# Designed miniproteins, single chains, continued (4): the designs that were tried, part 79

Each design is a single chain, and the fold is of that chain. pLDDT is the mean over its residues in the fold that is shown.

## One batch from the design tools (miniprotein)

Design m14737
Fold by ESMFold2-Fast:
Structure m14737 (fold): chain A 116 residues (1-116)
Amino acid sequence: STVLTVSGGGTVPEGGSITLTAVASSGTVTNLTWFMEPPGGGARPIIGSINSAAKEYGDRFQGSGSGNTWTLTLSDLKKEDTATYYAGGISSSDNATQAAAGGVGRLGNGAQVTVV
């Protein structure tokens, strides 16, 4: 099973920008989804495989990339954007049964973003 590890977190001023990078442990990734886990817990999807952001993020959050390296750019950051960000996806090395289960694969390490 492929795991995506997110890096590039840090402390950013309100209104600032940061770019996170997700790297797959093996294979090429399809159906990638970015997740946000606020400090209170409860990870939720924010950008799906078609790089469509949830309505509340609009153009502020943009996904890009292909294959085994993907990026998430967070712009015009607000204090409520403080969270750990994860990526999940189904890789070319995953079998059809894993894909059909609707799983996002195993989540690797996330990147903490703190907005001050």
Scores: mean pLDDT 71

Design m14738
Fold by ESMFold2-Fast:
Structure m14738 (fold): chain A 74 residues (1-74)
Amino acid sequence: SALDEVKAELEREMEEILARAAEMSEEELQTRINDVENRLLQLMLEKELSDEERAEVGALFRERLAEIRAAHAA
């Protein structure tokens, strides 16, 4: 489904950031996060996700972001 494709892209991008988070500067991390967020917003628009599906993607993004922030701070 379109939702599964967006979630798969989110997981792929966030996993790459998580793997490098401890080695990244705060500015590099913020730029990378912003780039991923913008790409996901564009992809959700292109795939015509519903408001409910966008909310699910947003919740997952915030969950993964918390993991990345924790890894960066460690």
Scores: mean pLDDT 86

Design m14739
Fold by ESMFold2-Fast:
Structure m14739 (fold): chain A 95 residues (1-95)
Amino acid sequence: STQDKIDQIMQDIQNKSPKSTLQKNIKNLRDSLISDGIPQDIADSISGIMMMVGMGKMSKDDAIKMLDDMLDDARTSHPQAVPHIQYVKQQIQKL
């Protein structure tokens, strides 16, 4: 499931996995989101936020702010993305 792919990325971040492993699992997440009917731009944004957090290039607070902005837009334009964005936000909050 898409949730399992998010969980795998969270494990990769905690385990300080190599960048190549993180990149592979982020691509798998992006592909899963698109398969779930999420528009490419939203899938790319979610995957990009997870990658930047995983590389230590984006703070938890900045990631949460970006996800909240995405939630506000998605509730109107792409309601199917809302559960995935909420789950990513929940997992990042646990970091």
Scores: mean pLDDT 88

Design m14740
Fold by ESMFold2-Fast:
Structure m14740 (fold): chain A 58 residues (1-58)
Amino acid sequence: SPRDQMQSLIDNRNDTLSTYSNQYQATTDDSEKQQIRNQIQSLVTQTNQQFDDLDSQI
């Protein structure tokens, strides 16, 4: 169901965010930190769009 797909997206997003958070805390390089911030922002934006798409189909 769309709700099950939303839950899967939430779980996958949270797992990925935890990975990025750990990488961010482990690095002291400003360029690497900026890349991680960009990846987090892209993930959030993409996930929000996927949530909206699934919600609109209900």
Scores: mean pLDDT 82

Design m14741
Fold by ESMFold2-Fast:
Structure m14741 (fold): chain A 80 residues (1-80)
Amino acid sequence: MRSLAQRLQELASKVQGKSKEERLEILEEFREEFYRETGDPALAALLDRFIEEMRASDLSEDEFYALLSRLAGELAARLA
């Protein structure tokens, strides 16, 4: 199984230079993959919350990476 750190690194690489729509698609794919692997509805709800924050706001590239960093921290805390 891919580590959380590896998956987050892959996610960060995939979203680099992408539009808001492409970033949302990548986040939704990550959410589905992560839920399939963990089966944890609380983790799925956490990801859904961040995806909705992305969808509701016109985020800059920097704001998007700040949001990803926050998501990474919350995911790491829940998996510890």
Scores: mean pLDDT 72

Design m14742
Fold by ESMFold2-Fast:
Structure m14742 (fold): chain A 73 residues (1-73)
Amino acid sequence: SAKLEAAKAKVKELLKDPVFGHPAIEPHLRAAVAAKDAAEAIAHLERAVQAARSLGLDDKAAEIEAIIAELRA
């Protein structure tokens, strides 16, 4: 879907930021880019949000949550 492709493009842009390259976060974002549907992408992005929050990166978690919100709309 157009929404899924737009979300994947945004996740790819996040991966250019070294902060999102953290070993606890990056695998979940890469899994979201490889997701077959929106539900799978959301599940991986939610894991990335939890990882970012566990690291105290609340602003970075919010950037991922914005992509989840767009996928749910």
Scores: mean pLDDT 90

Design m14743
Fold by ESMFold2-Fast:
Structure m14743 (fold): chain A 80 residues (1-80)
Amino acid sequence: NRVKTFEQEMNAFLSFLESLVDAGDKKLARSGIRHLLDILRELKGDPSLSGLIEETLQRLLKLAEELGDEDLVAEIEELL
C-alpha cells in the first residue's frame, strides 16, 4: 500500500526533523524541512495523498515556527 508506506516514511522523517530542532541543529533542520517541502509540492496533485500531505504540512509549520524561520512559515502556509 503506497499510502501506508508514504505515511510511515513521512512520520519517520518528521520525527528526525523534530529531533534536530530539539538538539539545536537549526541549519540541518531547515535544510530537511525545505527538502520535504519540495517533495510535498511535487506530490500535491495526488488525491490519494491529500490528507497525509496536509497533516505533514501542519507538522512542518510547527517546526518552522519553532525555528523562527518566517520565510519557511510563509512557504508552508501557501501550500495549506
Scores: mean pLDDT 82

Design m14744
Fold by ESMFold2-Fast:
Structure m14744 (fold): chain A 87 residues (1-87)
Amino acid sequence: MAAEYKALGEATLAVWEEAEKEARAQGVPEKAIEGARLLAEAYVAFGDGDAEKALELVREAARKFVEAGKSTEEAAEAAVKLFEELA
């Protein structure tokens, strides 16, 4: 399980440059992009056995998504799905 989360996070980060570029081109809010990256980093931290860091990164990602949702909730959800599909 932990190794699977690390693999998912690393795969997401490996394509992050292209995913971020595509999200920006589609007008995804910056806070949603930041949240998606933090979530990928949380998966890597969890896979490395650092559950405390993973939890903190997940909480920070959630805060970023809430900030994005104050202006464009649908765009924030689209950003998460885009990064999941590219990972």
Scores: mean pLDDT 71

Design m14745
Fold by ESMFold2-Fast:
Structure m14745 (fold): chain A 71 residues (1-71)
Amino acid sequence: VEEDFKKFVELIKKNLNTSGSGVGGYMVEAMTEYKLPFEKALEVAKIVEEMVKQGKKDIKSLIEEAIKKLE
C-alpha cells in the first residue's frame, strides 16, 4: 500500500520528467484533503495527469473536476 503509492509517484515522475513534483502532489491532495480511497485517488490522478500533459497548470481545479466526473 505505502510502497505502491511511492512506485506510482515515481512512474508519474518518469513519464513527465519536468512536471513530476506537481503530479505526485495532486494525488496526495486527493487522498488527504478530499479523503478519497486509493483506487479513486489513482483514477483522479490519471485524469489530471492527462490534462497536465495538455499544458494546464491549475492542478487543484483539475483535481476537483476529475472528482466530480467520477462521482
Scores: mean pLDDT 64

Design m14746
Fold by ESMFold2-Fast:
Structure m14746 (fold): chain A 83 residues (1-83)
Amino acid sequence: SMEEARRRVALLGNRLDALEAAAEAYAATDPEVAAGLRASLEALREELRRLEAELADVDPELAAELAGLARRAEELLARLDAL
C-alpha cells in the first residue's frame, strides 16, 4: 500500500539520521565504528535504490525522496572515506 511505502521511507530516513549521528560522534576517533558505519550505509543505500526502482513508475515523488536519501548516504560514505 502507499501508506506502507511512505512508512517504510520514513523508517529508512530515521535509520540514515541515526547513522549520521553515530558518524559525527564516533567515526573520526574509532576506525572500527567507521568501518561498521560504511557497511551499514552500503546496505541502506542498496535498499533505498531497490525501493526507488520499484516506485519509479508508481509514485515518482516518493521515488525522488528515496533518491535524496540515497544521495545523503553517498555523501556520508564520502565523508567517512576522507577520514
Scores: mean pLDDT 86

Design m14747
Fold by ESMFold2-Fast:
Structure m14747 (fold): chain A 69 residues (1-69)
Amino acid sequence: SPIDELIDRAHMLTLQGYFELSDLLYQLVDLAREKNDVSLAEEALEIVRTSKNYSEMKSKLEELLSKYS
């Protein structure tokens, strides 16, 4: 599922030392579960897949979280 894939991505980022990105992904997982909205997890995965660098990924994930909070 997109939520499970997002959890795997968050775990991998933690192992790489990208704790801030990992925390953002876990927050998006919790939000997607609370809202029962798989599309939120899919949008987060698209950001992770398409972001060119750390700064772009962080900015876009923060915007996504703010939009759905």
Scores: mean pLDDT 86

Design m14748
Fold by ESMFold2-Fast:
Structure m14748 (fold): chain A 67 residues (1-67)
Amino acid sequence: MKLSKEEKIKKANELVEQARAALAAGDRVTAYNLYLEAIKLVKDDPELREKIVEEMTRDFAAADAAA
C-alpha cells in the first residue's frame, strides 16, 4: 500500500497529536511510542523525520519544564 506525502503528513500529525495528549496525561511511555510510530511512518522523508524529531524533543522538554 502506497501512502502519498500528504497522507503520511496527515497520519504523522495524528500520531503526534495523540502523543501530546498522552504527555498531557503524564503517560510519557505511550507518548514516546506514538512519536516513534510517527517517525517510522515518514522514515523515507528526511525533512518530515527531522520535523517530528524536533517536535518530540521540544514537547518532552516542555513537559519536563512544566513538572
Scores: mean pLDDT 79

Design m14749
Fold by ESMFold2-Fast:
Order: structure tokens, then sequence, then C-alpha cells
Structure m14749 (fold): chain A 85 residues (1-85)
């Protein structure tokens, strides 16, 4: 749980979004239904990963809707092209 969140944070700091996503996926799997505080931290970091991934592709994340299916949190993401500089 907590160690995986630290690994995800360090990956984000390096710009390694793939590793960050992998560590966050494992952290969520360990914390879901067991540690709501760590689960919420993992979800917040996952939203930041998604924002950065889409920004690198030239898109802005405009909404992230949360739902629950079979005890798992699901994120529905809407994007748009980034405004010109």
Amino acid sequence: GEELLKKAEEALKRGDLDSAAAHLGRALRETTGRDPELEEKAVRMLKEVLRRVYALAGYEVTSVEESEEDGERVLDITTRPLPPP
C-alpha cells in the first residue's frame, strides 16, 4: 500500500508515467476496502498521472467521474484539445 504510493510519487517526479500508473494500480488493489485514506491518495495520484499523460498528447482532462462496480472504483475521463498558447 503505502510503499507503492511512494514508488508512484517518485515515478511521477521523474516523469515516468507508465511506472507511476503500474504502482498506483497495485496500491489501489491492496488498499481498496481496507484503507480509505491510502485509497483516496492513490486515486488523487492516478488523476494526476492521467492529467499528465493526456497533456503530453495535447489534451486537457475536463472531467473525471467516479463510480463503483463490484467493489472497485471506476474513473470515466473526458478530454478536449489543449487551448493554443
Scores: mean pLDDT 74

Design m14750
Fold by ESMFold2-Fast:
Structure m14750 (fold): chain A 57 residues (1-57)
Amino acid sequence: SGAEGALRGAELALETKSTATGLAALHEAQRELSVDPDNPLARRALELAQEAIRLGA
């Protein structure tokens, strides 16, 4: 699902220190949350993507 993809992307962004990957994961997580705001995978992806971007990844 898109939420699983977003989570994997956010994890990859943290591992690789990639801001571009973090931004892509952030946008995908936000899109998934707009459809299902209670999706726990999408919420986790959002948190990790924001952290990756904050760390300059």
Scores: mean pLDDT 84

Design m14751
Fold by ESMFold2-Fast:
Structure m14751 (fold): chain A 95 residues (1-95)
Amino acid sequence: ARATATRTLDLPVDLDTVGEAIQRGRPVEKGIAAALAVPGTTSAEVVLDLTPTPSGTRVTVVSTAEGDSLEQAQLAAKKGAETAVRTLRREVEEL
């Protein structure tokens, strides 16, 4: 079974600062690891899309997971997205 979780966040920093936060915190790698830690998860992917805004940067997080059941895939996708968002917010707040 396959599931996708999408999160959007607005960060009050420019694209270069978000890029630095991504390089430092590795939200994609941590999100994938969190999704794969869910029992029965066979694959996971996290993608970040960055758009500049007048107030900073909009980040769209798309987390996709495959698992032995729809419930496991949904949990894994959600864990991947939430971990990526949490990591990115923390790194931006510490810059």
Scores: mean pLDDT 88

Design m14752
Fold by ESMFold2-Fast:
Structure m14752 (fold): chain A 69 residues (1-69)
Amino acid sequence: AAAAVRAAQLALDTANRYHKEGKYEEAIKTYEGAIALLRAAPPSPETDALLRQAEENLKKVKEDYEKAK
């Protein structure tokens, strides 16, 4: 069942694009959605790696958003 991984990867790509565009609120919501999908998936090295990446990128977006206020 790679469906959760595919959905999360698409969401991460979308969130990264929003972050680069300075759309911080949309990026945050999209990363949070990806994290929720990965947390609902059965644990695996692949989902664990994506979850870690998503959480790290979300932290960076939130830091950039606070600095942009």
Scores: mean pLDDT 82

Design m14753
Fold by ESMFold2-Fast:
Structure m14753 (fold): chain A 85 residues (1-85)
Amino acid sequence: MEEEAIKLIEEAEELAKKNLDKKNAEAVVSRLQEAKEAIEKKDYETAILHLSSAYELAKKAGDKETAKLLKEAIDLVKKLLFESQ
């Protein structure tokens, strides 16, 4: 499940770079990098915060494809958080 969440985040990074202007893409990718670091540390609550921030930015910028992948990643990380409790 961590591997699946990381894969979705990496796909979202590539979509954000294609769909968003440079400034918005950099903002989304920065948050996704912080989310991946949090997942590696098994800090799933922090990962969800960064993923949710990236999701809201993608939605606000009109990138529905990146937002959809980030929602799927958030749901996977929430399952990881539940299993860690």
Scores: mean pLDDT 86

Design m14754
Fold by ESMFold2-Fast:
Structure m14754 (fold): chain A 75 residues (1-75)
Amino acid sequence: SAALEAELRAWLEATLPKAREAAENSERAQLELLIEHGRRLIELLRRIDSEEARAALERAEARLAELERQLAELD
């Protein structure tokens, strides 16, 4: 319901600032989160049999490689 969605949104608004502060203080942590997100997205796209998904997969794999290189440069 809309009421439950509003309650969830309020809970996220209270919780997210802590996560955002941690992310702002660490470029490395941000890259690691983006890499994890990218890997999950690639897994999802591989399960979709469409031309659009294949194009998105190629772009996602290229972006993941760039993020991994950026993380390696930080180390």
Scores: mean pLDDT 77

Design m14755
Fold by ESMFold2-Fast:
Structure m14755 (fold): chain A 64 residues (1-64)
Amino acid sequence: MKKVKLTVEWLDDGTLVRIFEEEGEDYVTVVATKNGKTVTLRVPKDMPLEERIALAKEAADKAV
């Protein structure tokens, strides 16, 4: 069974960001939820956490 590392961040505007890092993958899955809308992104594993959160926030802002 593969291990999954989950990082959860609540932003000050109420956006929920969840980052799923699965063992053995070269990408991570970033899920952003804002005002009942959810967007999912795949980003490179080597992308900094700050940039992952920024992209998730931008995607969520465009979705609502």
Scores: mean pLDDT 78

Design m14756
Fold by ESMFold2-Fast:
Structure m14756 (fold): chain A 71 residues (1-71)
Amino acid sequence: SEAEERKALAAKLAPLVEKANAGDLEALKEVLEKLVELSEELIEKYGFPEEYRKKLEEEYKKAKEFIEKLE
């Protein structure tokens, strides 16, 4: 179920999220990378259109560029 998938993701990302909340920009970057990977898996699983995946990739790219400017 989606709830189980979200719980598994939360557990996997929890250590990195804690570091990101403490101001670790490298940890924040890793969280974003893992979210991109998961989004690709979820899009394939639920049969979302290819355009949706590309749009998510573009938004995550912008977020990464913003973080790199802060470093």
Scores: mean pLDDT 68

Design m14757
Fold by ESMFold2-Fast:
Structure m14757 (fold): chain A 85 residues (1-85)
Amino acid sequence: PVVRVTIVAKTEEAAIKAGAELYRLMQQAGLLVDVSVKGNEVTVTHPDGRAAPLMRQAAEEVKAKFSDEILEIRVEELPAPAVLP
């Protein structure tokens, strides 16, 4: 399972700030994540589903910090693609 956090903000600038804070929290926790930005939406993905509780906690911290600028934060556990190394 892959963990994906999607942040939808009122503006592209707010989305970038919120995504950067989530990335910082993940790095502080020792998690390597991929970040993708599309307009006012930022997606942060981690390949190990065991990170879901920590990513949910970090998402709530980001939501609290940027409450006036964030429209939605979603945390989803998705099937991992079958990729051979």
Scores: mean pLDDT 80

Design m14758
Fold by ESMFold2-Fast:
Structure m14758 (fold): chain A 70 residues (1-70)
Amino acid sequence: AAEGQALVEEGNQKLREGKYEEARKLYEEAKAILGEGDASVLNNLAQVYLAMGKIDEAKELTREAARLQG
């Protein structure tokens, strides 16, 4: 949906600006709208967790996204 994609785009902008906590919140909102099975949102969340230094959380999100992609 357009609303979920708009949140992803805003989150991407915040991530580029180094606003990691704000980016995380936007991606979590996008995940709620687009569904927990959206691999693209999981990969975006993994990127923000890596930027925050949360390596183990990022790895888990990446594994979950990979399972959804086959």
Scores: mean pLDDT 79

Design m14759
Fold by ESMFold2-Fast:
Structure m14759 (fold): chain A 66 residues (1-66)
Amino acid sequence: GLPEKELVRIRSETGGFRELVEKAGGKILSESETEVIAVVPTEEVPKLTEEVAKRGGSVEVLGPGS
């Protein structure tokens, strides 16, 4: 079966979320100074959410990624 992935929006004032997405095995689709849209393996989303929250950011799941 195909691995399940989530399309996520990450927002952070401090940046560095590119590195967090890559560490989670995700792929960046769109990036700005404070916002990233990425596809991330579903199993890694909780850990990514926790790490982003530690940096004062937020993760929003937009839907399934493929």
Scores: mean pLDDT 78

Design m14760
Fold by ESMFold2-Fast:
Structure m14760 (fold): chain A 79 residues (1-79)
Amino acid sequence: SELEEQIDLALEQLDETQAWLAQTAPPDVYARVNALINEIKRLLDELKNASPEEKEEILKRIFEKLRQLQEELAAYLAS
């Protein structure tokens, strides 16, 4: 489906971001950011197989993790 294709593209982009961070970020920053990206990837995989009832909860959790990722990256860039 179109949604599954978009999720697969997002997962590929997250993989590329993790590879870039592994080369550029300090180990402590990489550990924190990588953990958040892995959680987002897990939630995106869950979303692909979610029932309509589960979809809203999973999306809410994805947005919460994206906010945390943004805060971690902003803190790192301000350092």
Scores: mean pLDDT 83

Design m14761
Fold by ESMFold2-Fast:
Structure m14761 (fold): chain A 61 residues (1-61)
Amino acid sequence: SAKRELAQKLLADGEEAERVGKELLEEAKKNPNTPASTVAAGEILLVGGEVSRELARRLLE
């Protein structure tokens, strides 16, 4: 069903967003010249990934 397919996509996208966000923040720690916008993007991706996974969980109920 479309609802189940959307939930699976949100889980996959959320996991990927959290991975990318964490990688951006780890690189920022090693590079003092990292723009504030890159740090913000990493933080947004971590929060967005968690929200997407929570939405997917609720859709699969």
Scores: mean pLDDT 84

Design m14762
Fold by ESMFold2-Fast:
Structure m14762 (fold): chain A 101 residues (1-101)
Amino acid sequence: MEELRKKVLELLKKVSKEKAIEALREFLEEKGETMHPPVVSFAEGLIDRLEAGKDPAKAFEELFEQLENYLKESDDPEEVKEKIKKDLKELLEYLIERLSK
């Protein structure tokens, strides 16, 4: 997870906000219906912050910390937390693929 997080941060520093927003919108269109709500909210929250002119890397880090805190403090069953982590990993891998070109 940490390696994927760092790679996404590096890519967000190199790409345009428009490219990042497009990749996030494509992710939600292709996979959003199958993703757990916290991961969908992460992607939507990142789009909103990027459209508001926030720094992409900072917006990503703030939302990632928010999701980590949710997973730490949530009373959700461990199985649900593991599925959220899997969905988050899939989102990060998708962003790496789309933004590295």
Scores: mean pLDDT 83

Design m14763
Fold by ESMFold2-Fast:
Structure m14763 (fold): chain A 80 residues (1-80)
Amino acid sequence: DSEKVQAAVQALREAGFNSTASMLENLYQQLVAGKKPSKMEFDINIGILHITVGVLKVAGQDEAAQALRDAIQALERLYQ
């Protein structure tokens, strides 16, 4: 949903992950617009986001990591 994605985008930008924040926002906008990427492309993007969750956790940014996890779940629901 919009709130979870925007919270994750904000948290990523505050953490300095500007390119990942832009990727997340763009992927969300494409899904809402009905522009469904291939399963392979979607899985690659989700994989990058999961790697970013791990990086945020190692950096001690637990709130940003949780916001990104919530955004990933929202994207997966939209892709179905």
Scores: mean pLDDT 86

Design m14764
Fold by ESMFold2-Fast:
Structure m14764 (fold): chain A 61 residues (1-61)
Amino acid sequence: SQVEALEKAKSQALYWYAIGRSLEQDPSQSDLAAEAYKQALELDPSLQEAADRLQALNNLQ
């Protein structure tokens, strides 16, 4: 059950990461992309790809 809960959290984190990647393609949506990556990291703090993307967006602003 704990393994299944972690798997669901990781799936939801990947969902938010995918939303962030889609939003990031539009410069006018960069703030929304950052919020999507933050949501992904709340669900899976170990999702390095979301952390890297959020850092990249912060470095552009």
Scores: mean pLDDT 83

Design m14765
Fold by ESMFold2-Fast:
Structure m14765 (fold): chain A 112 residues (1-112)
Amino acid sequence: SDAESLALIKRALAQLKAHPDAAPFLSPVDLSTLPDYPDVVPDPLSLETIQALVDSGRIKTVAELAALVERMIANYRRFFPAESALHDLADQFAAAARAILAALEAEAAALS
C-alpha cells in the first residue's frame, strides 16, 4: 500500500541520516567554501534535499529513494578526486546505504 511504502521510505531515510558516515551528505554543500561545485554538479543533492522530496510526496518507492541516494554519492565522487579522504567517506557511506536500502526493499517484498 502507499502508506506502507511511505513508512518504509521514511524509515530508510531515518537510518541513512543516523549513520555515522552520513555527515558529508546531511546538508547541502557550502558554496562559500566550494563556489565551483555547481559548475561540476548542476543538480546537487543532500539527505536534506531528499527529505524534502519525500515530504512533498515526490518519492513513492524505496527503489526511487535508492536511485536518488546513488546519484547523491555519484555527485560527490564526481567533484572530489579519488585520493581525497572525502571520496573514501563516500565509498564507506555507499556500502552502508546499499545495505540499509536492500534490507528495506526485502521487507517490502516480504509483504507482497
Scores: mean pLDDT 84

Design m14766
Fold by ESMFold2-Fast:
Structure m14766 (fold): chain A 87 residues (1-87)
Amino acid sequence: SMKALEYIQKALRYAEEELKQLTDPADKAKAEEAIRLAEEAGVLVALERYEEARRLLEEAIELLKQLPDTPLVRKAIEYLREAIESL
């Protein structure tokens, strides 16, 4: 779904902005891994591998939930959830 790809791109923008604000190395590693998983999910969506994409998006959400609760993190999670609903 093109809509799922748009939501993944929006989520990535918020997650990347949060990564710039993080100072704790463990939080930075979690944000980087969540970004990697969401980017990989975008490739899988383009290949119409929706079940694999869903799993990676769910894993990305779980990593983002471990970060400090900021508006950027909340928006990234919201857009990844909307991406899953749009698969």
Scores: mean pLDDT 92

Design m14767
Fold by ESMFold2-Fast:
Structure m14767 (fold): chain A 70 residues (1-70)
Amino acid sequence: GSVKVLAEVSEENLEKAERVLTRLYLTNPDLLSIEKLGENKWLLTFANEESAKEAAKLLEEEGGAKATVL
């Protein structure tokens, strides 16, 4: 089944997080959807757990976000 990642970011890191989200959307074939839950919160749906974990790591390391695999 699909795996979800909850990404939350502080206001000062919004631009960094949005750049990472854009890159994931354009380059990650396992990213099925991105849903905006709030001004600084997104829910990402992936086809598999491996892609979800890699994306969560990227969001934390390059996006300055807190990413939780659900």
Scores: mean pLDDT 87

Design m14768
Fold by ESMFold2-Fast:
Structure m14768 (fold): chain A 80 residues (1-80)
Amino acid sequence: SEEEKRKLEIMRYVKKMIDAIEAGDIDTLLKIAKEFLEKYPELGEQFLKLAEHFADMYGIPEEKRKELIEGLKKILEEVK
């Protein structure tokens, strides 16, 4: 179904974003967020804001990185 395809694709994007955040790969994170925004505008602004927040935090302490990952996990739960 379209709903199942949507959920699977969203899960793939969220996984890629989490992986990028854990790796500290801001460029990849922003690219993923942009692609997500184009496909899922209803959720994309939230993802983009998280990605921008991460990018603004180039000197991010470990605690804030974990907070961002938790935020993305929350979004994943909300799109189930």
Scores: mean pLDDT 65

Design m14769
Fold by ESMFold2-Fast:
Structure m14769 (fold): chain A 77 residues (1-77)
Amino acid sequence: DVVQQAEQAAKTEPKDVVIQALDVAIQMLDQQAQHLKEKSKEAKEKGDMETAEKLEKQAQQLEQTREQLQAMKEQLE
């Protein structure tokens, strides 16, 4: 798990290295969530509500993971 790996790294790595890794991971999750939201909007425009709901749920899961990584980054300051 990304969160567990980051948590373990924080115990052994310099804070600056961990913060940089978290920044990269957060940025990637933000980009993926935006992409899924855009695809969900396209699916809704086509009337594919099932696909739109699946994509929205996936985006929400990525946003939750992003929030966990952001909280970890804030604890490291």
Scores: mean pLDDT 81

Design m14770
Fold by ESMFold2-Fast:
Structure m14770 (fold): chain A 89 residues (1-89)
Amino acid sequence: MELEKELEKAKEDFQKAADEVIALLRRHSPERAEQAREALKISPVSGAGAIAEWARVEGHQEIADAAENAMSLARKYLELQKKLEEKTK
């Protein structure tokens, strides 16, 4: 698979996972869902990690699992993005 196409798919996979985290958060706390939406845009890995940690502490296992999945996908697309940027410089 071409690196650009793999990056595109990885970004789509992350966006779907992030949307699921936001949807789950909105069911429990609409205000926290909006804060999380911005955090995931600005810092996908650390934002998802913080959401997962919060959710585990509060006992929201479904949100914690979704956030950990989003964090894993964010790491994957950011690594692909870095490889593509280094290849195009």
Scores: mean pLDDT 81

Design m14771
Fold by ESMFold2-Fast:
Structure m14771 (fold): chain A 95 residues (1-95)
Amino acid sequence: SGTVAQLQAALDAVRFLADRAVELAEKSEKTGGKYREEFEATVRHLARVVAALVGPEEGDRIYRLALEGGFDSVREAADRAIELMQRKLDEAAAA
């Protein structure tokens, strides 16, 4: 779904969005939901990038895991998104 350079840029974007989602989830728990809209928007963006480059089922799984679980599930969704993108990049680089 793109050149190696495009997948590297996408991995960087996924890492940024994943880290931001974890940060916003933690802040939302501490502030009674002040950052909830930004958190949900960030998770939606992260899931869309994964869906576009890895697959729609993987994107949906990331989205559900991040929104339906507690804080640990957000971290798991973030780690899974990074892992999926890294595998996609490694596969493209090996081809």
Scores: mean pLDDT 83

Design m14772
Fold by ESMFold2-Fast:
Formats: C-alpha cells, structure tokens, sequence
Structure m14772 (fold): chain A 100 residues (1-100)
C-alpha cells in the first residue's frame, strides 16, 4: 500500500470504530439541538453542544486506543502510529469546531 492508501485506510477504520461508539449517544441529541435552535433557546443549544463535544472527544480517544492496541498486537507499529496521529487530528478538529 502507498502512504496515502495507508492513511486513507486507517482513517476509514478509525471513523467506523468512532461512529459505532458515538452514534447511540449522539443521534438522540441531534434532534434536540435542532429543536432548541428553532426555538432560539441558546442556553439549551450551548449545553447540548458541550455534551456532544464531550461524547465526541471520549469516543475518538476510545476508538483510537482500540485501533492502536489492535495494530500493536499484530506487530504493525507503523499503522498504530498513523492511527494515533489521525485520532489526534480528529480531536484538534472537533476542538476547533467547538470554539468556533
């Protein structure tokens, strides 16, 4: 595999693991935030955004640790390091989005 293919594959697998962990907690909150935004309830919007951010951070960390552990167990330190970097990038991305 090329370096680009390795990164694309690692990103896909990590995102799948993350979605499996996060979706049950985030999906119910999506409707609540939309309804609060339509009503102009800024306090509820902020509270739900903070809760979503916390769920995203925990789920990305958990998904990253699971994938890193799996690759290291297989002796694939290169993929483990790539997945760790992708996980860190995902955390930075959601932190920047929350501050915006």
Amino acid sequence: MTDSQIRDFGSMVLRMTYMDIAAPDIVPLRQQIIDAQKQGDTDTVTRIRDRVHDIQRRSIRQATDINVSTYRSDGDDRMADVVRDIGDDMIRSIDDYRRS
Scores: mean pLDDT 85

